# Designed miniproteins, single chains, continued (4): the designs that were tried, part 18

Each design is a single chain, and the fold is of that chain. pLDDT is the mean over its residues in the fold that is shown.

## One batch from the design tools (miniprotein)

Design m12635
Fold by ESMFold2-Fast:
Structure m12635 (fold): chain A 76 residues (1-76)
Amino acid sequence: MIQEAVLEGAEKALESAKELKKQYPSAKDYLEKAIKYVEEARRAAEEIPGEKGLELFKEYLGKALKYAGEAAKAVA
């Protein structure tokens, strides 16, 4: 399913983000927030069926992407 594919990609990105936290301390706070929101999106997708789960999944993914963008700016 689309949610599973997105979560698999997010898990690989989280592994990369953990390595980036070691190399780029300036991005650490934003990377931690992005990691947190990917985990919340995963819980929403797995634990909450139907419309509410989908809305929370979308909301948390949006927040994760926002903080990933801030992390990218912080390492520049």
Scores: mean pLDDT 73

Design m12636
Fold by ESMFold2-Fast:
Structure m12636 (fold): chain A 80 residues (1-80)
Amino acid sequence: SSDEKLLENWERLVYRILEKGVEEVFPGLSPEILEVLEEQVKREKELIEKAKEKGWSVEELLEELTKINKETEERVRAVL
């Protein structure tokens, strides 16, 4: 229940960022960091679509999201 609501809110946030652009949410970041975050949002959208297509559980979706977030954090640190 709680995890489902968190995932619904996350999905809404992903689509909001896709609509408005990463730069509006994170103004003043370098072009390299913006590019990394744009790729993260694209990967998160793809993850949402795959989860729906494959019928993933809440737990499976959270595991894959955690992996993407970790990879993105490492990539951001590499360009800082």
Scores: mean pLDDT 79

Design m12637
Fold by ESMFold2-Fast:
Formats: C-alpha cells, sequence, structure tokens
Structure m12637 (fold): chain A 65 residues (1-65)
C-alpha cells in the first residue's frame, strides 16, 4: 500500500504538477478513512471527475493489496 501511494503521488507531480505529499495524504484519507471530502479535493486538484479519482484509488488498492 505505502509504495503504491508514494508512486501515485510521484505520478501526480509528473503528470499534473501537484504536490506529491499533498496528493499522498489525500489518497490515504480516501482509501483508509473513506473520506469523501478527500476524494473531492483530489478531483479538484487533478482537474478530473470524482468518478475518475475513485477508479484511480481502486487501482492503488488493487496494486497495494
Amino acid sequence: MEKAIKGAGESAEKNFGADPKEVEELIKKGIEEGDEKAVEELAKKLGVSVEQVKGALDSIKEVGE
């Protein structure tokens, strides 16, 4: 899980110019706590839909578990 989250943060920095630490924290909240606000915040920061963020988080869970 931790390596997949870190990889996602680095990917977000490279592809979207987002802060990798901020993205990592929001991913953790979305996956571990089911925080819907964290999912919405990620969608806003990446300029994508909430549905796309949920799909990405599911992929991170699948790779990390």
Scores: mean pLDDT 74

Design m12638
Fold by ESMFold2-Fast:
Parts: C-alpha cells; structure tokens; sequence
Structure m12638 (fold): chain A 56 residues (1-56)
C-alpha cells in the first residue's frame, strides 16, 4: 500500500541518514498534505518508522 511504501522509505532514510523524530513527523505530514496518504496512514507510517528504530 502507499502507507507501507512511505513507512519503508521513512525507515530506510532514518537508518541511512539519522532521521530525527521531527523530520519523520514532517515527512509523514508532507505525504498526507500531498494526498499520498490519509491522516491515519501517515500516523501509522510514523509509528512504524519509530518501532523499527529508524527515528532518534
């Protein structure tokens, strides 16, 4: 799904480039505002990235 794709991207970026929580929250918000995700999907993508340890 689009949410899984965004969650995977946030996790990969966090692991590779040391993503802060604020950066991850902004990424999820930007995806929602761009119409790529619903608000619920954006929240789940952020939660997934945090659970995977990709966010500081």
Amino acid sequence: SAAETVAGALTAEGRKYRMSREEAERGARNAVEAGALSEEQGRRALDTAIAEGAVE
Scores: mean pLDDT 74

Design m12639
Fold by ESMFold2-Fast:
Structure m12639 (fold): chain A 64 residues (1-64)
Amino acid sequence: MVTYRLDGGSEAAAATAAAAVKDANPEATYKVEGDVATVTAPDTPEVRAVLEGLRRAGIRVERL
């Protein structure tokens, strides 16, 4: 399991980003606090692809 911080600049963006990771892997867990989501997920190709997509969409993705 790897933990990531997702910062979209808005609550809607953070929640949408976290949900996208959860959709990629059902074992993923997340917590949204304001405009930031903390996501814990397995390191799989599907999760990595979603995180790269989020980065290209302007979400700040930081590995914790």
Scores: mean pLDDT 84

Design m12640
Fold by ESMFold2-Fast:
Structure m12640 (fold): chain A 69 residues (1-69)
Amino acid sequence: VSLTEEKLEEFKKNYTPTKEEAEEAKKKIEELKEKAKKEKRPLDEKEKEEMLKNLLIVAIYELEELKKK
């Protein structure tokens, strides 16, 4: 899963998303899902990349929050 691996490594090294960025990323994920659902189609390549990017932001933020517990 090449798209995720390289971006994940770069993101981990230099960037920790804020709570606001994680919330915005969640909104974008839902917007993409709703758009595909209404249009009765799968996400296109650009939409999949945007989805993956936002999922990555949420995952990194959630992982950092788990460390506080």
Scores: mean pLDDT 72

Design m12641
Fold by ESMFold2-Fast:
Structure m12641 (fold): chain A 84 residues (1-84)
Amino acid sequence: SPSKEEIEAEILESLALMQVSIARLILRRAADASEEEKRRAAEEARRLLERARELAEEAGKLNPEAAERAREAVREAEREVERF
């Protein structure tokens, strides 16, 4: 059975991945919007990705392996925001 720490790490990882998914959805929905709306979307996406990074770091403290998927997803989404 998983330990309490392993369960908590998995929850934090899942929350981080959810933040990444929301950030990417915001960017997709704003793809054909005005420059002003795109700027606001990128700003919101960056805030979500900062939160996702924090959640991944907390997951990593409980289980180092649990954070890797979330960290990779954050890095990919950050590159997507920079290209947006």
Scores: mean pLDDT 87

Design m12642
Fold by ESMFold2-Fast:
Structure m12642 (fold): chain A 89 residues (1-89)
Amino acid sequence: SAADVLLEEIEKMDLEELKELAARMLDDSRAEELQKLPLEELIELLEKALEEVRRALATEELTPEQRAAAEALIRVAEAIIEKLRELLE
């Protein structure tokens, strides 16, 4: 799947590539602005967005397509957060 390919790519990304991907996932229209945020703030925004997606997946009436998209987004966001936290340490 596209998500599985992206997960393999994330493992090979450097800090700047991960920040760019994270910013685009949060808001593609504001990605350049978001990428300039301190790393800790970018991670916090991703975690908040991920929590909202998890809540929607658990509580909202989603179509099968919406559910699959939400599950893929969660997997990708979790991988990005994990990698960014490793680089922060």
Scores: mean pLDDT 81

Design m12643
Fold by ESMFold2-Fast:
Order: structure tokens, then C-alpha cells, then sequence
Structure m12643 (fold): chain A 60 residues (1-60)
């Protein structure tokens, strides 16, 4: 479903080669989770993990 797709995009963000690519996947992940009707708690978790993924890739 859309939530599984959101998690797949988050993993792609973590594995991204550069910050721009990570941000595209991270944004896609949060967007799909919102469309899937994820709870506010799940959305907050995904947004924080997406932010951390982008920052980690940017630090490479």
C-alpha cells in the first residue's frame, strides 16, 4: 500500500548518494504517508526520520 511505498522511499532517502536525491525521496515518503491517511504520530515519526536521513546524507 501507500504506507509501504512511503517506507521504501524513506529507505531510498537514507541510501541516497547526495542531499538533493535524499530530499526528493524524503519528501515523497512524507507525501505518500499523508495520502495513505497515516496517523499524526506516524507522520511526525516519518517527518523526523526524513529530516535525519537528509542530514546524514548531507554530512557525507
Amino acid sequence: GLLERAEELLERARAAENAEEAEKYATGSVTLAQQAGASPEELARLKEEAREAVLAVAAK
Scores: mean pLDDT 82

Design m12644
Fold by ESMFold2-Fast:
Structure m12644 (fold): chain A 90 residues (1-90)
Amino acid sequence: MEKTKELLEEAAREAYRDDPSVLSVELVGEVKEVEEDGVKVYRVSADVTVRRGDRTFLVPHTVELREEDGRLVARVLGPSGALVAEVELK
């Protein structure tokens, strides 16, 4: 569980690494373990703090981690459920 949370945090930070408008990314609440199509999926909510001009907004996101073809793949989903980023973890 602790290592899974760290991987989800790494994926969330990596997704926005090159976006200078993103000030912080923080995981919120507990990591949920679910099974979809025989695959374990870990999900957690993330609060993304974004600067737009003179204002700062907190935008809720979801981070998912799956094992696909022996690789750890994380996806970051925006508040509408749209895919924002896909990150392969080592």
Scores: mean pLDDT 76

Design m12645
Fold by ESMFold2-Fast:
Structure m12645 (fold): chain A 86 residues (1-86)
Amino acid sequence: MELPTPEEVEEAVRHARELLRALRREAREVGVEEEVEPLLREAEEHLRRALEAARRGDLEAALEHLREAEEHLRKAAEIVRRAKEE
């Protein structure tokens, strides 16, 4: 798999932050914001670290932090989806 460029990392972080904002809004609407917020905070921390890694040219570390952020966002999305179905 090809390593991302710094610009591609910045774009991925921008998209992930848009998703994070949407998930926070939906979690509030369905009453699970307290359960979801720790996952969103962990995702934001990993997105911040991905940008820092990209700035130093460590694209492997940037990719790993993006994967960790995606995993936390995925868990948050699952909680929100389950709450909507209850």
Scores: mean pLDDT 85

Design m12646
Fold by ESMFold2-Fast:
Structure m12646 (fold): chain A 91 residues (1-91)
Amino acid sequence: AEAEADALIERLMNSDDFDVQVGAALVAMQKALFDRIAERSPDPAAARAEGYRAVADTVERLLKTLNVSPEERELMERAAQAYRDAAAALA
């Protein structure tokens, strides 16, 4: 789930739409930050799950804010769901 979500965000970073490219890069940076925070947490699994949910929330907010193509929408929806699935797998 995490590897699938990360790969989908990487594909969005190669979009021809500048706003989608920047949005995907910000999602990747947020995920990297939360992963580092989780590594230093007293409960790394719980912290990583919270990070995945926060990243999924960001992707969903970008979907509501950005004017995306149907193909980009599908990739973003799949990425958000894959991060939610990754969080659920840690519970």
Scores: mean pLDDT 86

Design m12647
Fold by ESMFold2-Fast:
Structure m12647 (fold): chain A 92 residues (1-92)
Amino acid sequence: GAELQALADELQAKLKAEGIAATVTIDGTTVTITLTPPDNQKLIGLSLNFMGLKLEGVPVSLSLDGDTLTVTVTAENDEELINALKLLLDSV
């Protein structure tokens, strides 16, 4: 919905403002965030923040390929996905 797209756009904009090349895509109840941080310190920091969310029960999965961090959020519905994106936005 419009709220989910607005949050995805806000997250992408916030990451880019922090110097992180980022793309946020929505496909059904799945959001994929592809991140290329400017340096290893920012990469480690983001990875730890998102892993912290995963350990606290947020439905987030992380994968690292070289300098590219891919974060996937899969939820049962838009409300859970919106709540997960808000937590990701707060973690950046």
Scores: mean pLDDT 83

Design m12648
Fold by ESMFold2-Fast:
Structure m12648 (fold): chain A 65 residues (1-65)
Amino acid sequence: ATRETAALIRAIGEGIEAGVSIKVKEVDGKLKLVMEAENEKQLEAGKRAKEIAEEAGLEFEIVLK
């Protein structure tokens, strides 16, 4: 859906600006975004991306490395 696609793009953009890639997976027929955060800047970007994704009904997981 258009709203989900826009949220996906915005969430991935937050990761790119923080220097980290967000992986897109499908779990039980739903899209799930996964970000591996290595530092505080990436963790804060992940929190913003998580809010954007979850508001649109997407799952978001932050993994600390």
Scores: mean pLDDT 79

Design m12649
Fold by ESMFold2-Fast:
Structure m12649 (fold): chain A 85 residues (1-85)
Amino acid sequence: DDLVQQSQAIVSGLYLISTQGPSAAQQAQNNSNDVQSSGYNLALQGYNDQSTSDIVNDLISQNSTDSLSQQGQDYSQQVQQQSQQ
């Protein structure tokens, strides 16, 4: 459950950054619980790294809620793999 919530927060954070800018994701982080806050923090780190720009573009093009949890988990895994290179 916590991992799913964190993954959804990462996806939501990236979407907020792409549509409203990083300040919106920071505000969401400040107003969320510890698990969601961690997810928004990872989204903001990804934005600053620029290595996740393709993830942001994919989220914009998909605009789908049917696979949000699955997308969040996959993107979280991809971001973690890139950070370990």
Scores: mean pLDDT 63

Design m12650
Fold by ESMFold2-Fast:
Structure m12650 (fold): chain A 80 residues (1-80)
Amino acid sequence: MIEIDENLSPEEIERKLAIELFRLVADAMDKVWEEIKKNPNLSEEERKKLMDEAFDEANKRYKELVEQGEKAIEKRKEKS
């Protein structure tokens, strides 16, 4: 689990977000790959849907992490 808190610098937060973005993308790719392996008779439309859903989930989680990072930066500015 990524730790984003008010004690991190903005640069440290950005670096952690970048690392987690790569992890989320890798996890999404693995999830799609496993589902295709389980269901080799999936249509092209069904495979595209799985890919879209997995990347939508990853994108949603990344946006949540970005919001947490922005909140941490704002709180750091308030705590001098």
Scores: mean pLDDT 76

Design m12651
Fold by ESMFold2-Fast:
Structure m12651 (fold): chain A 78 residues (1-78)
Amino acid sequence: MVKLSFEETRVLLEVIRKAYENAKTEEERQEIEELVRKLQEAIEKGDKEAFEKYLRELAEKARELGVDESLVEELLAI
């Protein structure tokens, strides 16, 4: 099981929330939902490689959607 601290969980949820709010199309929202699902599965299964992969994909998507770079950097530090 991948264990996140309270602060790491807060950063992850904040990035997800802001990316979702900044999404302008239904397709962009679905892409975020799919990444969240994959991250949740990786956490539950303890798959560190999958977690890191989807975390990076979420960070790239958040950056594309105009989420603050400082928050994206905090996400990548998890």
Scores: mean pLDDT 82

Design m12652
Fold by ESMFold2-Fast:
Structure m12652 (fold): chain A 89 residues (1-89)
Amino acid sequence: HHMEELRRQIREDEERDEALVKTASGAIAGNRDAPADVLADIGVAAVERSRFPEKTAEALIEAARKHVTPDQAERIGKAVREAVEKILA
């Protein structure tokens, strides 16, 4: 019984995090001409609100690689990874 409840809770948390990633990824893709710091702030906000910050950060880094310049993607990746370390510390 406890294992089924844990599986359900994990699934619900994953669905919420997927929605956060979709929203943040859409904002990053839609604002690719914005300064890298602004895009990084979008990513950090999503990571801070997620239940699985490491998975959220990886998804946002992958989205950034597809939609913005390499320099912007690197700055986003650094900022979201630092946010993950602060949350898990």
Scores: mean pLDDT 84

Design m12653
Fold by ESMFold2-Fast:
Structure m12653 (fold): chain A 60 residues (1-60)
Amino acid sequence: MAAERAGRLQEELGLPDEAVRALVRVLADDPNASPERLRDALVEAGASPGRARRAAERAG
């Protein structure tokens, strides 16, 4: 579930391991996390705002 979604986004968008871990953590805590929450977590983990937005849209 969460790890599978994060793995697909890493493959498609070239996310660093830290960003993938942040996604897995957020999705494990709340499987229905909003795109805004996912985007914010990715930005905090070092993803660019544009890449974070794209990843959050695809994860939802």
Scores: mean pLDDT 73

Design m12654
Fold by ESMFold2-Fast:
Structure m12654 (fold): chain A 55 residues (1-55)
Amino acid sequence: SHEERMIENAVKLGLELEEATGDRELALRAVEALLQSQKVSPELRERVLAAFRAA
């Protein structure tokens, strides 16, 4: 679905940023800030962050 693709893409971006910087907290903050800037719902933001934390 569109939501699933959005979650996968956001998680991939976060993982790429973590790999590039070596900073997982920076990656988490960047993903959260991106989702907020795009006005993604709180429910979808939590799903992205949970998926990222599980990776």
Scores: mean pLDDT 82

Design m12655
Fold by ESMFold2-Fast:
Structure m12655 (fold): chain A 68 residues (1-68)
Amino acid sequence: PEAIAAAVVAWGEAQGRTDVGEALARLIVDEGLSVQEALDRLLAQGLLTQAQRDAILAAVAWLRARQA
């Protein structure tokens, strides 16, 4: 969870979307949501585009595959 939270915060900083990165990290770490659940919640709130959601999911899947 910590590595994924750090990655989404870094993505938010790189995209100028620190609000989104920090919200994702809080949902994953503090509420125990999966990355998909956290992204779906932010997408439903209009804070993410579908393209941004898909890009983050792909990056997280890549990180998980590299750690396996």
Scores: mean pLDDT 75

Design m12656
Fold by ESMFold2-Fast:
Structure m12656 (fold): chain A 59 residues (1-59)
Amino acid sequence: VEEAKQKVLRAIGRVLAAIGDEFQAELEGNEEALKKAREELEEAKKELEKAVEELEKAK
């Protein structure tokens, strides 16, 4: 259970980092960086969903 909780916390951190990267890329007008930040955000969201499912199954 504790391992699943740690995975959720790490996934949340990754999502927040990707959101920050997307915001910075928009401010700079860098379309390539924006595309990469959005791809990272989508991957981070999927990782968070999997981590939450692992936590639910550990109950």
Scores: mean pLDDT 79

Design m12657
Fold by ESMFold2-Fast:
Structure m12657 (fold): chain A 68 residues (1-68)
Amino acid sequence: SAEDYLKKGQEYMKQKKYEEALEYFKKALELDPSLKLQVLPGFQEIVELSKDEKVKKEARELIEELLK
């Protein structure tokens, strides 16, 4: 379910696996776009905590899309 993907993304965040977290948050939104407010903090944390510039850029772009 979308909630299972959201939970998996949160688990990867705890493991500091930000690329995997990003992918599972994206999957959650694909299945249920109404989860955008629950996913938004995850994307914001990825921008703050990830050391990978490509991952940070994708998370920033996703945040911008969700706020429109």
Scores: mean pLDDT 86

Design m12658
Fold by ESMFold2-Fast:
Structure m12658 (fold): chain A 59 residues (1-59)
Amino acid sequence: SLEEALKKAEEALKEAPSMHVLKAIIHLRNGDVEAAKENLEKALEIKPSEKIKEALELL
């Protein structure tokens, strides 16, 4: 789940560079799932993204 979420977040970052998605990726690599969720939710508020939604659902 965490590995799949990380892959989806990395794909989202390639489609649209986002500081919040980048922060989420860093938190996921550190195992900080709660901080990663906060940043993915913030990114989703700014711009809708199916890959970000999928990443959140995998966590």
Scores: mean pLDDT 81

Design m12659
Fold by ESMFold2-Fast:
Structure m12659 (fold): chain A 82 residues (1-82)
Amino acid sequence: QAEEHLAKGAQALAKKDYQEAIDHFQKALEIDPNNVGAWLLLGKAYFELKDYERARAYYEKALELDPNNVEAKENLEKLEAK
């Protein structure tokens, strides 16, 4: 289920297991492609990998789905500082 994959991905992120985190977040999005949280977490995983271009793209996807999402806007602002 999407929520289970998000939880497992978040745990992998905390352990700095970025590939495992990405795999789980992608599985969550296969179940629910409109899950704003999953797009944000994918962006965070790629940010930790220093793939700022992909991180930006995923944050922009989250904002496209939820234009008033404060977390997406804040993450994009952090990325602009790089």
Scores: mean pLDDT 83

Design m12660
Fold by ESMFold2-Fast:
Structure m12660 (fold): chain A 104 residues (1-104)
Amino acid sequence: GLREKLEKLKKEFEELRKEFERAKKELFEAIDKGDEEKAKEALKRLEEIEERLDQLIEELEKLIKEAKEKGDEELAEEGKKLKLEAEIELGLIRIVIGVAKLIL
């Protein structure tokens, strides 16, 4: 059902947040050490996380629409909250990618 789908999207979002923090740390540590190869690898991982997060947001938009159509207002609100958190995370990833591209 839609509840199980939302719980899967929540878990995927938590995994993406952890992957982002790790890739961000690896990127800046590589830049500090002058390791261009590792910095480019971390940047590629950030771009992959950005793409996966965009897909997650699209899935959440569909879930929110379906929840509203079924009259599940509570599930729609939970989905909207997760979508907002995902959009904020996406904004942060894009800032990090932009800064990295200016330095590299």
Scores: mean pLDDT 90

Design m12661
Fold by ESMFold2-Fast:
Structure m12661 (fold): chain A 73 residues (1-73)
Amino acid sequence: MKLPEMPEEVLKRARELIDEAVKALDEGNYDEAIQKAEEAMDLVREHPDSIDAGVLEIAAATLLEVARELKEK
């Protein structure tokens, strides 16, 4: 069994969104962090069977949960 590679442009965009979400969290922009993490999740969900999907999904989901928790105090 071979998992397909995520298209290079999709993989790059997902990583950029995750990096932007991390930066937004560090800056206290929780709404931006939530938005970027959700965009990364949506992008990964279009390619669920890719080799990178599981790792990117966990990263995006974790950022989303942390951002929501920090926004609520």
Scores: mean pLDDT 77

Design m12662
Fold by ESMFold2-Fast:
Structure m12662 (fold): chain A 98 residues (1-98)
Amino acid sequence: SNIDRFVQLFMRVMSQMSPDDQQRVTIQLGQIYRRMQTMSDDGVRSATISFLDSLGSRFQGQGNQQAYQDVQQMQDIVSQMSGSDIVNAMGRVVDRMT
């Protein structure tokens, strides 16, 4: 499923981060996931794409082309997902990181 693919890619991308970056992203993701409970489907998708764009820019700045490409693939998957599927996928990532 798109949910499973998104979660797998996200966990792979997390494994490419320093411990400090992993902690920072974990906190940020938890905050975004909480906010998603009150967002529209378009709002959820837009917030997720914005988060992934920020993450991708950081990997690009670090010269990590593989992680950058994984983030671009996650953005493509998100564009095909419903808001409820995105919330489900983000919740599964949060659960795995906490």
Scores: mean pLDDT 86

Design m12663
Fold by ESMFold2-Fast:
Structure m12663 (fold): chain A 82 residues (1-82)
Amino acid sequence: LLEEAKKLLEEAEKLLAQGKYKEAAEKALKAALLALKVATDKEKILKAIGLLLRAIGEKLEGKYEEAAKAALKAAEIALEGA
């Protein structure tokens, strides 16, 4: 899970750099969900959940770049809590 989350995070970062925002958002959201499964730090979990909810909202509005960035930040924070 941790290794898979990190791999998805790297893939999402590459897609975001290429301007493939929808694909980046999908990979980043999956990375954030997997990272939250291994996170143990309560404060980091709460921050990551807030960013994940924001990312889901942005994706539903078609704001894929914003969704990808928020989900990437959620995954990063959750992985710090693992």
Scores: mean pLDDT 82

Design m12664
Fold by ESMFold2-Fast:
Structure m12664 (fold): chain A 61 residues (1-61)
Amino acid sequence: SMEQIQQVVAQIDELNDKRDEIIKKYEAGELSPEEAKKKLDEIDSQMRQLRAELDRLLAEQ
């Protein structure tokens, strides 16, 4: 449904915002390379799952 698509898109937008925040903190020296990599890897994993769900929902329309 359109509502489910909107919900997944909102979750993707939220993860993109978190990704940008992590990068900004890393550039500011607030995160070590190891901490930044771990956090970004976790976000990338979640993004892959949400993109797959979005593709599935779009195929159902």
Scores: mean pLDDT 86

Design m12665
Fold by ESMFold2-Fast:
Structure m12665 (fold): chain A 60 residues (1-60)
Amino acid sequence: SFEELVEEAERLIEELRKAGAPEVVVRLAQHELKKAKEARDESLLRKLIEGLRKTLEMYK
């Protein structure tokens, strides 16, 4: 569901924060999530999740 995708994105953003990503990166991700939620755009949300997963790999 859309709600499950939102929860996944929120989880990934929290993982980025805990992994030591710069605050600007975390804030940008939060802003993108807010826009996807406002638009209820599942495609945008899935694209954000994919980008967040790739970004998280850079901090491992």
Scores: mean pLDDT 84

Design m12666
Fold by ESMFold2-Fast:
Structure m12666 (fold): chain A 76 residues (1-76)
Amino acid sequence: GEEEERRRLVEEATRRLFELTKEVLKKLGIELSEETWKRAEEHIRGVLEKAAKELPSLEELEEKVEETLKEIESLF
């Protein structure tokens, strides 16, 4: 259902943002502990879950996620 699709979008967005963060920090020569990476992933997931609850439609959520990812990619 729609709610299952919202959860999949949040999970996919979390994964993509996490991978981008890893790539950036690797290029900067910054090594984080496994515990720090887990905390970062939890934080990203929490923010995205909150955003998903505030957006009324699945389409708006998908659009906002894509816009945010493009903005982050443009910083690198």
Scores: mean pLDDT 72

Design m12667
Fold by ESMFold2-Fast:
Structure m12667 (fold): chain A 100 residues (1-100)
Amino acid sequence: SVSLLEEFLERVNEVLRDFLTSLGVPEEEIEKVIEELRALARRLLAQGVPPEELMEAVLVAAHVLTHELAKRLNIPISEEQEQELVERLNELAREALERL
């Protein structure tokens, strides 16, 4: 369902916004990452990529972009913070896949 994918994307965006804000990342930089994820999702959806593959690609991109942004801004991510992010993203994947 397109609506299920849209709900999934908004939840991923909420997790990233909360996480990056907690790290002290400026809102402008957070919005750039969110727009990049929205653009990726729109491109994959337009190409007819299956929902589970699209969701996996978005989650991988969310994790990669978060680390690239933190590295660019010289913001350290602790092992505890990394585990929290991974657990939150994995929970979103689990809940979404159960509804597909």
Scores: mean pLDDT 85

Design m12668
Fold by ESMFold2-Fast:
Structure m12668 (fold): chain A 90 residues (1-90)
Amino acid sequence: MPTDEEVLKELKELYEKYLEALDNKDEKKAYEYAKKIADLLLEYGKRNNDPELVKKAEEIRKLIAEKAPFEEIEKKIQEAMTLINDKLME
């Protein structure tokens, strides 16, 4: 099972790829990386019985499905990463 640190590291790496796709104006890849982030959050949240992370993952998936502005998707990803980071600071 991945640790909170490992999940946060993978999320940061996926988020960097997401930002790179946006810089390259590759909206399709940006949505693909955002979906991978949401899928990782959903799997990790379920494994750790964390309903807040599951909810954030589902919200990100909804924003992607609705073709929401990337700023809103980024905000939700940042919120999810903050939740994981806060657990590490306990």
Scores: mean pLDDT 80

Design m12669
Fold by ESMFold2-Fast:
Structure m12669 (fold): chain A 55 residues (1-55)
Amino acid sequence: SKAKEIAKIVAKNLIESGILDEKEIKKAAKIAATNYGLDEEELEKLVLEEVKKLL
């Protein structure tokens, strides 16, 4: 899905930037959700899952 694809990109960028704080991860997910017309709650969950998979 589009949401999962965007979540993977956001998660990869956050990890590459050394951003591992949950609050900052959630902020980035909300910004991406607004920009791509996605549900904020769904994208926050997906980004957190993708970050955890990459750690």
Scores: mean pLDDT 83

Design m12670
Fold by ESMFold2-Fast:
Structure m12670 (fold): chain A 96 residues (1-96)
Amino acid sequence: MGKEIALGGLYFQQGDFEKAIEYYQKAIDIDPSDSGAWYNLGQAYYLLGDYEKAIEAYEKAIALDPNDEQAWLNLAKAYEKLGDKEKAAEYRKKAE
C-alpha cells in the first residue's frame, strides 16, 4: 500500500505535476479515505494553477482529517488565488 502515493511524490518532486496527479488519483481510487492522497492531489493542482480543482481536493482532505492545519492553510491560499479574500481569511483562521 502507498506505492502509488510514493510514485506521485517522486513525480511531484521532479515538477511533473500532471504525472503526480495521475498517481495520486490512482491512490484515491484504491483508498478514497486517504486524506494525504487528497491533500497531495490539491497541491499538484495548485502548482499547475488549477485553483478550483485544488480547492475540491483540499476540501476532501479536510472532510477526512479536519485537524490537518496545512490543508486548511493551503485551502485559504487557493481561495486567495481566485480573489476570494473573505473565504481565504475564514479558512486561515481555522488553520490556527
Scores: mean pLDDT 86

Design m12671
Fold by ESMFold2-Fast:
Structure m12671 (fold): chain A 62 residues (1-62)
Amino acid sequence: SEPILTGEIAAIIKAGGKEATQELIIQIAKRLIEENISQKDKVEFAKVLEEVTGIPVEVLLK
């Protein structure tokens, strides 16, 4: 697991993620969720993405 990297990316999405870059941020975030990180970290990160993008956690974790 890479909790520090996941947390850093989540913070960037919250602070700087905007409509203009939303699609790219989603793609990067999905890749990070797919990589070798813990299930708890995946869920926490997906919740941040749901808040930013409005896409349900269930869809992001497919």
Scores: mean pLDDT 62

